# Designed miniproteins, single chains, continued (5): the designs that were tried, part 36

Each design is a single chain, and the fold is of that chain. pLDDT is the mean over its residues in the fold that is shown.

## One batch from the design tools (miniprotein)

Design m17224
Fold by ESMFold2-Fast:
Formats: C-alpha cells, sequence, structure tokens
Structure m17224 (fold): chain A 80 residues (1-80)
C-alpha cells in the first residue's frame, strides 16, 4: 500500500493535487476510476476503513483524512 501512495505521487498527483482533483467532483461517479481505486485501497489499508466506509469517503472530508495519512507515511519513510 505504501507503494500505491508513491505511485500516485509519481504520476504527478501530489497530496494537494489529489485534494484539488477530488474536490472538483460532485460525487464518486465523477472521479477518475484509477483515482477511485487507489483512494479506496489507501483508505482501507492506512485509515483502516471498511470498503463501504472508504466508498462513502470519496468526498472532500475523506480527502483530508487521506492527506493526513499521506503526510504521516511520508514522515515515517523519510526517517528510515
Amino acid sequence: MGAETLELIRKGISTEELRDLLLSHSGPSQYPPDVQEQYIGLMQKYVRLPEEEARRSLSPQGVQMLGAVFLYESEQKAKE
């Protein structure tokens, strides 16, 4: 799962860009499918949400939670 976070960043989607992308959409059907799949996976792995809750978290509030996890993971990896 840490690799998925890095993959999103490598694709030119930083935490801020991911927030902007998700905030620009009104609902899950408006989000790009690859972003939805990565987001759900990251929420399940790092935030430890069930898939149903992760799907409901495809929202601006959910992006804030994922952003906090991204920052935490980045800090831990930098300290390795």
Scores: mean pLDDT 56

Design m17225
Fold by ESMFold2-Fast:
Structure m17225 (fold): chain A 88 residues (1-88)
Amino acid sequence: EEMNQLIIKLISNEIRLAGIQFTAKHHPEQIQQSLEDLKSINKNLKKILEQLKKKAPGSSLEDYAEKMVKKADEVIKEIEKKLKQKES
């Protein structure tokens, strides 16, 4: 896969992540669906990160992808915590 395609996929997943965060904040009734979509995005981001580690190890793109994966993991944990609290 070409580097430019990996960059496009990375940016696309960042936009999707931001959209889910917006939806979770303004439409909490959709939080369950947002969690499923977010887990899918996180899986895609991890695959992109592994490709970047192979093609451009130590690059700013790898660092950026790692930060995006960490952000997605943190948002997943926050949503899961909120869902658990709601069921109490």
Scores: mean pLDDT 80

Design m17226
Fold by ESMFold2-Fast:
Structure m17226 (fold): chain A 104 residues (1-104)
Amino acid sequence: SMEEELIKEIELTIELLREARRLLEEGDEVRALVLATFALSELLFTAERVIKKSKDERLRQIAQQIIDLAVQTSRRLATASADERVALLDELIRQLEAAKKQIS
């Protein structure tokens, strides 16, 4: 189902963002940003697919919220300091876990 596909992509994104956070703490900013950008791009693709294919209005609204979060976080990461990037990833992980609970 589109619901299961979105949940799976959120879980994969959270795992990749946790790895990006670890890389930031180790001082590997470049790999962290590449990994975070990849994870957010894949999440964006899946959420847009949910909006196009799902007839569930609630699921489409949650997918739109995820798109808005991914875009906003990507923009903020580009100009943030190292410490701010860690905090941004932590906040995004919390918001994605909350979104997953709304679906389930």
Scores: mean pLDDT 89

Design m17227
Fold by ESMFold2-Fast:
Structure m17227 (fold): chain A 93 residues (1-93)
Amino acid sequence: PAEAIEAAVAAALPLAEELGKDTSLSNEEKVLELLDVLAETTGALVEVQRQLNLGEVPAEELIERAAEAASSEADRERLREELREAAREVAAR
């Protein structure tokens, strides 16, 4: 489980940085791209859902680390908020 989250963070960081620099994509599109990467990384999305449902910290840590790759402070804060919202939506399913 922890290794799957670490793999998701590693995969999401370059994409988050690239998406943060792209002014042509909407915030919704950026979130969807990041969720696709999380889904592809060895079940990390399922593990994030499970941990959010249990109220555990690792999902928040994953969001924080992915957002840190953004190119600017404003983009980092926006991505952090968007990812947190997306993670809550996933947990609600």
Scores: mean pLDDT 56

Design m17228
Fold by ESMFold2-Fast:
Structure m17228 (fold): chain A 98 residues (1-98)
Amino acid sequence: SAKKELQEKVDEIMEKIGEILEEILEKIRNNSLTLEELKEKLKEILGLLKEIKKEEPEFLEDVITIVIDALKQIKKITKNEEHRALIDEAIEEIKKLE
């Protein structure tokens, strides 16, 4: 059905966001995440959320909630103040998409 096909597109974008979030977590754990890499990865997540807003806006609020919660958990794990500041900026930008 059309509704199922649209849900599958959102799921594909969510899988991509999940992969980026996992890369961020792995690099934080390995103390290998640069500020520029974090900025680029957060910008990519924002771009994927903008794609959901454009194509399937009805799913945006639920997806934003999941992504913000994941970013807040990542923020708790990092000991780097600059990483925490970038994550906070990304959360505020994501909230503006609603």
Scores: mean pLDDT 84

Design m17229
Fold by ESMFold2-Fast:
Structure m17229 (fold): chain A 89 residues (1-89)
Amino acid sequence: TITKTQRVLARERDGDFVATASFTVDHPGTLSASAEAAGHDVRLAGAIKQSSKTSITLEVVVDPDSARALRAAGAGPELEVTVTTTASP
């Protein structure tokens, strides 16, 4: 199991805030991902995409309520995205 975290800035797209994160992974396996934005709820926008044997890309969407709260606080929609790779059984 390998866990990596990356901070990314979300951009506005069709009224939502969307962030794209890319990670290098050293082990093939079943991929899982979670995303956090200053304690606010975020959701994955579809499946994790494997760009190569050692690279994955994922897209996350900030919920509208969370996006409004982040804007009001002046924090911006900066996300901490954590990806965990686990070997397939």
Scores: mean pLDDT 66

Design m17230
Fold by ESMFold2-Fast:
Structure m17230 (fold): chain A 97 residues (1-97)
Amino acid sequence: LTPAQQLALASVRAMMVGLAAIVEIELGGDFEKAKQTVADAVEDLARLAEKNGASPELVERLRQIAEEIKNAKSPEELVELMRRAQAVADEAIKELE
């Protein structure tokens, strides 16, 4: 796999983890646990972006989003932060092409 392909697969995986976390919240699951799971997925995405040669600015944006996810106050804020992480990952993938 190319660096762009590796990051694209990591991005899809992070999105799947995020969607599963939202489903768990809707079913009455633990919001704090869901935030931790999503934050860990975005932090993994940041590490893979760095390893694959994404710019330091995009890697730092992903790390900032992971920290914001840990501090999210509502499921709606969590969804917004997940969308933001996806957009940053998309930008990094295009940079690596």
Scores: mean pLDDT 86

Design m17231
Fold by ESMFold2-Fast:
Structure m17231 (fold): chain A 61 residues (1-61)
Amino acid sequence: ADVVHEVEIESESLPGSKVKVRITVRADGTVLVEILTDPKSWEELEEVSRKTAEAIRALLA
């Protein structure tokens, strides 16, 4: 069965802005990432990408 984790990432570049990300880990080990709210800047997108990668690393450890 698929395991779904939703995380809210608070932006450091835009105080008060949050981006919601869904991470799905499938039974075969495939990882799917969905950004559920539009990033408001390129800097925020880069922050979200970095923090999402850290979350995936923790889930797969």
Scores: mean pLDDT 79

Design m17232
Fold by ESMFold2-Fast:
Structure m17232 (fold): chain A 90 residues (1-90)
Amino acid sequence: NAEKAREAFKAVVEQMKKEGVWTPEAEEVIKRAEPNISEEYLEMLYRVAEELGLSDLQLGSFLLDLMPLLAAGIFLSEEEIRERLRELLA
């Protein structure tokens, strides 16, 4: 669900902060992306990740990679997301 996708994302962000690799530029991208992300989009992302057997860490990392696109208002379709995630698992 949307909350589980948010939890997965937050866990990756907190890990990057602990490792000292989180930047002000990354924070700015996240702030621009978050208002553009619907609950329906997050639920779709979580569902697809679950169907493909992704861990929460893998989902969170994938969401982080999507943030520049989402900040620009560019949303990948469910088909495009499935293709990208299948490539990550291959």
Scores: mean pLDDT 82

Design m17233
Fold by ESMFold2-Fast:
Structure m17233 (fold): chain A 116 residues (1-116)
Amino acid sequence: GAANAAAGGESAERSGETAYLSAKDAGSEEGTEYGERAREYGERAAEAAKAGNAASDEKARKTMLGGMYAGGGAVMAAASYSSMKSSGDEEGGKETTTIGAKAAAEGAERAAEAAS
């Protein structure tokens, strides 16, 4: 269980940072707020998983699922920012980056709760 929990926590932490940077660089104020939450929860998930708090298979699985959900949001945020930068569609890019950052925050929060 512990290896899956550690992987989930690390994924949440990395995903939160990616979502925050993508939203901030895109100039989305709302997305940046979600990105800050994603970073905070992701860091908590990684710390809790590293401490062995999610040693049970159930907690480890939930931490991994939360980390995967955060990863999906981060990929969406990063892809949206890249698309905005290449196309110049600031409005569409900010909107989709904000949606991605929100998903990353929700996933990271789930990972943090499961890992604790």
Scores: mean pLDDT 82

Design m17234
Fold by ESMFold2-Fast:
Structure m17234 (fold): chain A 95 residues (1-95)
Amino acid sequence: MDEILEKLKKYIDEGKFYQAQVLAEKNWEELKNSDKKEEIVKIFREGADKALDNLDFAAVIYFAGTAYEIAKSDPKLKKEAEEIEKRYGNLVKPL
């Protein structure tokens, strides 16, 4: 898990949003069921903000949506889910 999270942070920091998305999709089951959901949500929220600064709306939708799904799945992260919905609401609700 730690290696995956470090690679995600690196790709996001380098503006390699598509590579970060591909890595996250490959490891979705591990990320979704991780004991580090709070850290994962934080990484994807930072990814969404950086993607927005770069006007990469596809990456914003992916990162914000993924952070929202993980946060929504854990009662401990209810506040984080509400913050994501408030900031990106129309982009994180599929369909």
Scores: mean pLDDT 81

Design m17235
Fold by ESMFold2-Fast:
Structure m17235 (fold): chain A 89 residues (1-89)
Amino acid sequence: SEEYEPEELKRAAKELIANLDASLEKLANQSEDGKIAAEAAKEAYKEHLSSPAAEQFAKAVELAKDPTPENKGKALGYLMAAYSQIAKE
């Protein structure tokens, strides 16, 4: 249950970006996959260059369609990374 629509994931990512450091710590503490997702989001945000934001959003949406706890954590990580890159524009 608790389907993550693309709009909902964007809203979640935007809120996470507003307090990125605290939100990434929270995500990392939710699960082992949440830690991996948070690290990936930090790396993508820091690099700020390599991955197309659209590709990261596509991956997040795909993961959200299979709503396991692990996939939700990974989806949020990809959205944080993608939205961080977009939000700077």
Scores: mean pLDDT 55

Design m17236
Fold by ESMFold2-Fast:
Order: sequence, then structure tokens, then C-alpha cells
Structure m17236 (fold): chain A 80 residues (1-80)
Amino acid sequence: SVLHRPLSEEERRRLEELARRAEELARRTTRIAEETLPPSKAAAVASAAGILVIVARNTTDLAEAEAAVRAIEELTREVE
């Protein structure tokens, strides 16, 4: 059994900020993909972005949340 330490207020706020940023980036990326790519590729981009949002929203690891945001940023660059 592992007893996890409670998150600090600062860590909680940073995780909430990263989750919001992931959601905002995913919405932007999906919109760009729908405007620039064939439907099958746009759906793949939306799916990938959605998975990364789920990771960012559910993780308690700041590095994992930051990696998820960076992955969505990279996905956005691929569709711009």
C-alpha cells in the first residue's frame, strides 16, 4: 500500500491551470484540423488531443500534466 502525500495548494492550482490549458489547446487543435485535414485525419487528431486532455485532467503528477500540454502543442504545430 502507498500513502500518497496530499498535493500543496500551489501544485493543485498548477494542475488545474494545466488541465484548462490542455482543454483550450485541444479545442483549437481540433478546429484547425477540421478546417485543414480530411475527415479521417481530423478525427484522429481530435482523438489524440482528447486522450491528452484526459491525462492532464486525471494526473496528480505535474511533469505528466506538462508533458500532455506539450504533446497537444506539438500536435497543433503539425496541423498548422
Scores: mean pLDDT 83

Design m17237
Fold by ESMFold2-Fast:
Structure m17237 (fold): chain A 75 residues (1-75)
Amino acid sequence: MLEEVLKLAEKYLEPEEVEKLKKELEYIKKNSKPEEQELALWVLLQSLKLREEGRPAAPAEVAAEIKARIAELEA
């Protein structure tokens, strides 16, 4: 997942944006639990796939999925 996110970012984002994303991912890795990291990577992957299709991510839909998954992990 991480490698796929970075490959899509390199393809659709400028080098400066890729570098910023790399630093953001390093921050998440240091300050988040593994399950939270997987959620963040999944969200980023979906956003980049939508950009590949020429569409932005649907924030409300993505946010609802994140909340549902967090609730499942806490149960």
Scores: mean pLDDT 66

Design m17238
Fold by ESMFold2-Fast:
Structure m17238 (fold): chain A 98 residues (1-98)
Amino acid sequence: MIEYTAVPDDGPEATRTLTNEKTGETFTYTGAHRLVAKLKPGDILTGTIEGADVQRVEALVEGGGVGSNGARDPATKTATASAQAPEKESTVTVRGIL
């Protein structure tokens, strides 16, 4: 199960939807906020982010849960895919494990 916290921020307004593949839980958000998610080991997040702030969602997916991202081994972090992070906006698909 995933806990989401919307942090108010003066950013670009966009529509964001995150779905937990494991439980089917869906979180839809529209506005100029940033998301903070706490993931448990084994949780899988899949969703679509439109607009800026993709980096934040990716970081929160990796750091919000218990289990860490295996920072000691950079090759290991590529084994678990977090959000896709294109430098240019529009629509982005988010997928993270732990």
Scores: mean pLDDT 42

Design m17239
Fold by ESMFold2-Fast:
Structure m17239 (fold): chain A 90 residues (1-90)
Amino acid sequence: SLKDILEEAFQKMEQVIALLEKVDPSIAEELRKNLEYIKEVAEKDPKRGILLLGQTAGVLQIYAYVANLPQEIRDEIDELSELALKAEEL
């Protein structure tokens, strides 16, 4: 269901944030604030919440490339992107 995928995407975003905390704590803090905002949006409009998650994942993919992040972090970001994409198709 959309709710199940949305919850899984939020958990994946938390995992990405935890990994980034070890590499760039300032970026991790900004993402944590962004996730809280997305959760608030998703409570009223789940579809908009998913679109914001997808947008965030896309920005993170570019950031990971530019900042040359470890492959393990890139893989988690890619999984977040896939979850958001699947949710948009529901």
Scores: mean pLDDT 86

Design m17240
Fold by ESMFold2-Fast:
Structure m17240 (fold): chain A 75 residues (1-75)
Amino acid sequence: MEKMKVKILKRLGGSAFEVELEDGRKGIGYVVSSDGKPALGVRVGDTTYGLETELSAAEFKEGMEVEGDLVSVNE
């Protein structure tokens, strides 16, 4: 399964974060629930990536790198 890594740049409010992908593209990350598990939705331009992670919203901090399994890509 393809993995994606994102860097948390800034907390915007609630469960929303400014994030940067490994290729340098910036987007918005949202901590969501997927089938009862923590997940991260990452919006970059018109594309939304779904990442399954082991981290909760409370564990996301500025400067942190988060790795997740890429489970969806919506354009």
Scores: mean pLDDT 73

Design m17241
Fold by ESMFold2-Fast:
Structure m17241 (fold): chain A 63 residues (1-63)
Amino acid sequence: SGLSEEEIKKMREIALKLLKENPSLTYSEIVSKVAKEMGISKSTLLKKSGLSAADLVRYIFES
């Protein structure tokens, strides 16, 4: 993917924090909130990663 190792680490930290507060978040909601925290749009993040929302969340946690 077009994501750096540091970007992936930051996204994982944000996603973990979000899930601790809201464990019922969908993959789409997680990606949207992560993108917002990183100062970009959800569409920009998905385009840059080349992944679907579900695949991106899996990639972040399994990287």
Scores: mean pLDDT 81

Design m17242
Fold by ESMFold2-Fast:
Structure m17242 (fold): chain A 62 residues (1-62)
Amino acid sequence: DEIKKKLLDFVEENGKKYGVSEEEIEILKILAEDAAKLIKTEEELQQAKENIKQKLEELSKE
């Protein structure tokens, strides 16, 4: 639950910062929620955040 909340907050905050559309942010939040189910450690959470950041940066160029 805590990991899921942190990932969803990260997607929303950084998606807005990078100018990603709300529709794309919503899709990424769904993917992040699914990914959170597989995360067991803080290190895995940090890796997931880095992956999300890279994806958001790619989407911001569209």
Scores: mean pLDDT 78

Design m17243
Fold by ESMFold2-Fast:
Order: C-alpha cells, then sequence, then structure tokens
Structure m17243 (fold): chain A 82 residues (1-82)
C-alpha cells in the first residue's frame, strides 16, 4: 500500500486530498498523483501552489518524470516531497 497527499494552497484556503493506494507499484501511484494534481489545478487554478507528498523517493521521481514529459507547464507549479 502507498499514499499520495496532494495540497492546493491559495491565499484564501488550503485544500488537501489523501489518496490511499492498494498497490505499491510506483508508476500506478504516480499516475494517481498526476491525475489529482490536474484536478486541483483545473479547480483552483492560476494562483494555487500545488504540493505533493508521496510515500517513497521512487514515486516522487516518477511523478516528476510524468509531469516534465507530459505536462511541462504543470511541472513548474508543483512541489514534490517524500
Amino acid sequence: PGYVLVTAKTKDKTVTTLIWSLTDDPEEIARMAVLQIKRLVEKYGKDAEIHVVVNSPEVAEKVREILEKEYPDLAERVTIEH
């Protein structure tokens, strides 16, 4: 099992989503994280800082890889920690 904590911070509020994973596959967990990042950016938009905390360095690297390759505009706005 793994987890992903995705936080959107705006000037008015902070919204946090916890994603609980039944798999320990870093690629699957990373894909779940990227989908949630996209949802939060779409909903909270232009001024939101997105912070992602994942359960392992491998998941963190995979999230970074996916964002840089497939969503480079989002990669600039996302902080990834493990």
Scores: mean pLDDT 79

Design m17244
Fold by ESMFold2-Fast:
Structure m17244 (fold): chain A 78 residues (1-78)
Amino acid sequence: SIEKEAAEAAASAGSAYGEARSKALESEKPATETAVGEDATITVSKSKTTVTVTIEYKGRRLVGTYDLLTGERTLEEL
């Protein structure tokens, strides 16, 4: 499943993903942070209303979004 692949990508990026996520989410301004692991590149982009996580893992591209106002989450493969 795409959820399993997203979890494997996060594990591959390790602590770098946690650091990038924290920096982006704690920013008062729009922010973009990127984590690079062995098999994964994860980019976390925060705007005023949305957090977008772009995951490139073993030739696949996944995009997750989180709406900061409603709490709705999506995860899709591109």
Scores: mean pLDDT 82

Design m17245
Fold by ESMFold2-Fast:
Structure m17245 (fold): chain A 73 residues (1-73)
Amino acid sequence: PPLYRVRVTARPGKEQEALEAARSLEGEPGVLGVLPTGPRTFDVLTDSLEAAQRVAEKLSQSPAVESVTVEPL
């Protein structure tokens, strides 16, 4: 099945809180892992579009998160 990434940008000064929020989702179905990609950015890797959308919805509600995008790999 196609893989999807959820690209997350943390708010300045909230990078650890945003990353911790993403890592808390590692137990969710379809979540493969979390990969830091920059000083304020990280990817949540998922095995389906549905898992990516659930992750994006949850992380977009976090006050530590500035933006979220879903992209196919």
Scores: mean pLDDT 84

Design m17246
Fold by ESMFold2-Fast:
Structure m17246 (fold): chain A 65 residues (1-65)
Amino acid sequence: SKAEAQAAVDEATPHLKSENPDVREAAQALKGLADAYLAGQISDDTFEKQLPIRKKALNDALAKE
């Protein structure tokens, strides 16, 4: 949903300039997915399949700090 995409942008935004490259890359990937969905560039099916993967990548990177 658009609300899930906005929440993903909000979750990723504070980490986009992280000095930890794994956190920065994961945050950029999550925001990029959400931005593409909000711009209508990807389908709901693609967004729903990729969202949990990219959220997990960011959470895994943050857990290692």
Scores: mean pLDDT 84

Design m17247
Fold by ESMFold2-Fast:
Structure m17247 (fold): chain A 85 residues (1-85)
Amino acid sequence: MKEEEERKKAEEARKEIEKYKAESEALLAQGKADPSVAREAAEKAGKYQIEASKLGKEVPEVREEANEAATLLSKNAAQLYSLAY
């Protein structure tokens, strides 16, 4: 039963991580299409990066996946900031 709780918690965390990654890609596409929203999109991607990092600390089972997502989110945020000139 404890293993099921652990697996369920990890699956929920993975869903959140995938959601943040998908949102970040959508924000990047939006910023590329309209640079006037790129700064706002970058700020949102930064918030998702913080949330992904927190999930990796709180749910050790997804730590590697959370760190990979945080890296992707950071990269996308940096690209969005570059578009926000």
Scores: mean pLDDT 80

Design m17248
Fold by ESMFold2-Fast:
Structure m17248 (fold): chain A 66 residues (1-66)
Amino acid sequence: ELDALVAEAAARLAAAKDGDEAMKVLNEAARRYQELLRAQGVEVSYEEAHDRVAEAIGARLNAAAP
């Protein structure tokens, strides 16, 4: 679920035409990531979830195009 969310967000980010679209994708992914973590009993702030999902997406994009 978390991995699937990151994979989908990474694909959307790679397809984003501009920075506004990329920002919206990242913000949506951060909110979904926070919700998924809270559903699993993990307490995180929005800022922490945003940082974590951004790094996870970046790592996946880098792995896809090494």
Scores: mean pLDDT 76

Design m17249
Fold by ESMFold2-Fast:
Structure m17249 (fold): chain A 72 residues (1-72)
Amino acid sequence: SAALEKTKAGFRMLALVTEAILTDPEVRKMAEEAESSEELHERILRYLQGSDDPERRAMAQEMLRDRAIVEA
């Protein structure tokens, strides 16, 4: 169902953001400085998109897809 797909997408985004905060000092700093969850998500997304690492850019694409599912 649409509700289950939105819930799954939300959990995938939460897991990705949590892992990034735990493993990346730059993302941790973003979490400390961000005034809202929306601002934090945008900062993380821009950071991943601007990476020279294709794996990190792929993570940004996954985050964008999951955000689109949640917002649908």
Scores: mean pLDDT 84

Design m17250
Fold by ESMFold2-Fast:
Structure m17250 (fold): chain A 91 residues (1-91)
Amino acid sequence: MRELFLSAEEATAQLEELTEKIREAESAREVAVLVAAAGIIYAAAAEHTPELLAALADVYEAAAEKLAELGDEKGAEELREIAERLREQAA
């Protein structure tokens, strides 16, 4: 089976774009779709660099802030915890 992978740089750039889209999201469903897309991009990356981990952490932080704004405080707390864990791995 032939697998196509994203370079770490390409994956990082796509995650940065998703972070901006999440900040503009209007519903919890839209946030969930964008977070799922971030997971797929991360999984498709050929190498998990500190920069890629930091970009993924930014996605989860933005998603947590947006869910809190939308009234999903429990979902926000869960995503913030994931972001903190990713940030520690990037350091």
Scores: mean pLDDT 83

Design m17251
Fold by ESMFold2-Fast:
Structure m17251 (fold): chain A 71 residues (1-71)
Amino acid sequence: SAAELLRQLFADRGLTLDPRITDEALESVAALLDGDEARIRQLADEAARLAEKRGRPVLPEDIEAALRRVR
């Protein structure tokens, strides 16, 4: 699933997700990107970069910022 892909992409970078980021939310984000795997990967990369820069888990705000960038 898109949620599993996104969770794996963050885990591969050693990042955890804020508990507010649900699988339903991740599926909704992927749907906004038309299920385009390249755009989903781009969103994960942008969100991960924001979290890594601040030395913290991925927050909903990081997902929202990344979505605006790739949409």
Scores: mean pLDDT 85

Design m17252
Fold by ESMFold2-Fast:
Structure m17252 (fold): chain A 87 residues (1-87)
Amino acid sequence: MEREEAERGIEKAVETLRLAIEQGHEQGVIDTLRDNAALLRRLFPDNPLAQRAAELLDEAVAAIEAGDYDRALELTREALRLAAEAL
């Protein structure tokens, strides 16, 4: 997969989450990030990049719960980059 296509997909995903938070769907975003972290741990338990991506998604959830949405989106972007490298 072209790196430019992966980065475009990541930015689109992050923007979708930003819009969901702005529209008041914060709990839906938290649930989505938790589900994705659990899925990464389940499907790729021996992959250190996938495990780190899952940890960053957990940190993003904590940032949302603290009201630090900019940090949450930054952590989510980093997690998606690591997940793309793991796959």
Scores: mean pLDDT 84

Design m17253
Fold by ESMFold2-Fast:
Structure m17253 (fold): chain A 81 residues (1-81)
Amino acid sequence: SAEELRKEAEEVAERALELVKDDPELQALVRQTLEVILGLIDAGRLEEARGYIEALRRAIEQKDFGLLRTIALRLVQDARR
């Protein structure tokens, strides 16, 4: 459901922010990434939102901050309003 996806997005973002707490630039990108994912959920694009949540979760599990940054930058750049 949309509510479950929002909760998962917030949990993943919170974990990412904790892992990158010493990198203010990457923290800002993670926050922007959360806004993009929440926007996808609000637009009913639930499968796309789920895909991005899973990609972020994998980057966190692998402790791959380079991948996390790449995913965040791509989402922010690909976001159109």
Scores: mean pLDDT 81

Design m17254
Fold by ESMFold2-Fast:
Structure m17254 (fold): chain A 55 residues (1-55)
Amino acid sequence: MTPEEVRAELERVAAELDRVLRDYQAGKITPEEYQARVDELVARMRELVAELEAL
């Protein structure tokens, strides 16, 4: 993956985290769904950061 592609994916993950938080605050998703989605997005972010550090 190029550094530009990794940065674009990090921006997408950040936007999705904001969206998930807003949906949770609006009562659109359950606490269980919120936790599961945050855990998945945080794991993805850690993978992308590791890829950037390996360049």
Scores: mean pLDDT 81

Design m17255
Fold by ESMFold2-Fast:
Structure m17255 (fold): chain A 67 residues (1-67)
Amino acid sequence: MEKAEELEELVKRAAEAYKKAGEKLRPLYEEAVRKASLAAGLIDQPISEKYFEEAKELTEKALKLAE
């Protein structure tokens, strides 16, 4: 599967969490989007995998807090 598609899905899920819970998730949402952007921009670099993992963890945390 294309990593770019997974990164887009992470950003979409983070945005849905932010839309549902509002301002209290703004810092987590912004950090998740930032990490996803870094992973996408550095996709050919080993560090991209670390940023991808961080974006995934932040998105999951935001989704839990939105419940």
Scores: mean pLDDT 76

Design m17256
Fold by ESMFold2-Fast:
Structure m17256 (fold): chain A 96 residues (1-96)
Amino acid sequence: SADEKAKELLKQAVEEFRKAIEYARAGNYDEAVEHMEKAAELFRKAAELSTDPELQNAARVMADLAREGAEYARAGNFDKAVQLAEMAVRVGESAL
C-alpha cells in the first residue's frame, strides 16, 4: 500500500539521520550535511505518498527538523544540528 511505502521511506530517512549524527560526531561534516539533506528528501516523499494523517504529520515535522538541522550544519553549528537530528529520529521511531 501507499502507507507501507511511506513507512519504508520514513525508515530509510531515520537511517540517513542516524548516519548524519555518526558522521558529525566523527568530524566528517560534509558527509553529515549530505545525509541530512537525503533524510529531508525522503521525509518529504513519505509525506506526499502517505494517506495516513499521523504518518503525514510525522514526516512533515521530520522534514522541517531535517531542513533546520542542515542549515545549522552548513553554518558550522553541529551541536545544534545533532540535537535536531536526534529529535527527528525520536519522532520517526514513535511514528513507526
Scores: mean pLDDT 81

Design m17257
Fold by ESMFold2-Fast:
Structure m17257 (fold): chain A 95 residues (1-95)
Amino acid sequence: SAQAQALAAQGQAYLQQSIDLSAKGDYQGALEKAEQAYQAYTQANSLDPSLQPQVDSMGYLLESTRAASEGDLESSRRYTSRAVGIRLRAIGDEI
């Protein structure tokens, strides 16, 4: 639906803001934007079940950002790897 697409686009915008804030060392701001991205993707998925991989990937990115904000860089890297794996599988299924 158009609403699901708009919510997914909003989620992507929040994810980009989270990445930009993390790059600047603002882990608190990054965490807030990651939470907003996860909420937007979850709402999009409720309207379009095909967006489940985006929700699952964003869930791992949220946990990665939380771990980084707590100084747990090992867990942060593991969660990021899981998120990337989900996205790569989803792209493979679309091709």
Scores: mean pLDDT 85

Design m17258
Fold by ESMFold2-Fast:
Structure m17258 (fold): chain A 73 residues (1-73)
Amino acid sequence: VDIELAKKLAEALLAGDYEKAAELAKKMSTESIIAAEATVLLLDPSLPEEVKETIREILKEAGLEEAVEKILE
């Protein structure tokens, strides 16, 4: 996972800059895109904790939990 690109993608998505998000995603692996999108969902205050817990479990199964923690730093 490319943590730096995933951080930039998460920031673009949170800002609603979908043109920048699309350009970044073209340069990224599937795992890096998933890590960035999961980070955006985990930072959403309107998302229920039950859903966030499910996302965290999926990330553990996929081996992406460490990458998401680094993106959140």
Scores: mean pLDDT 81

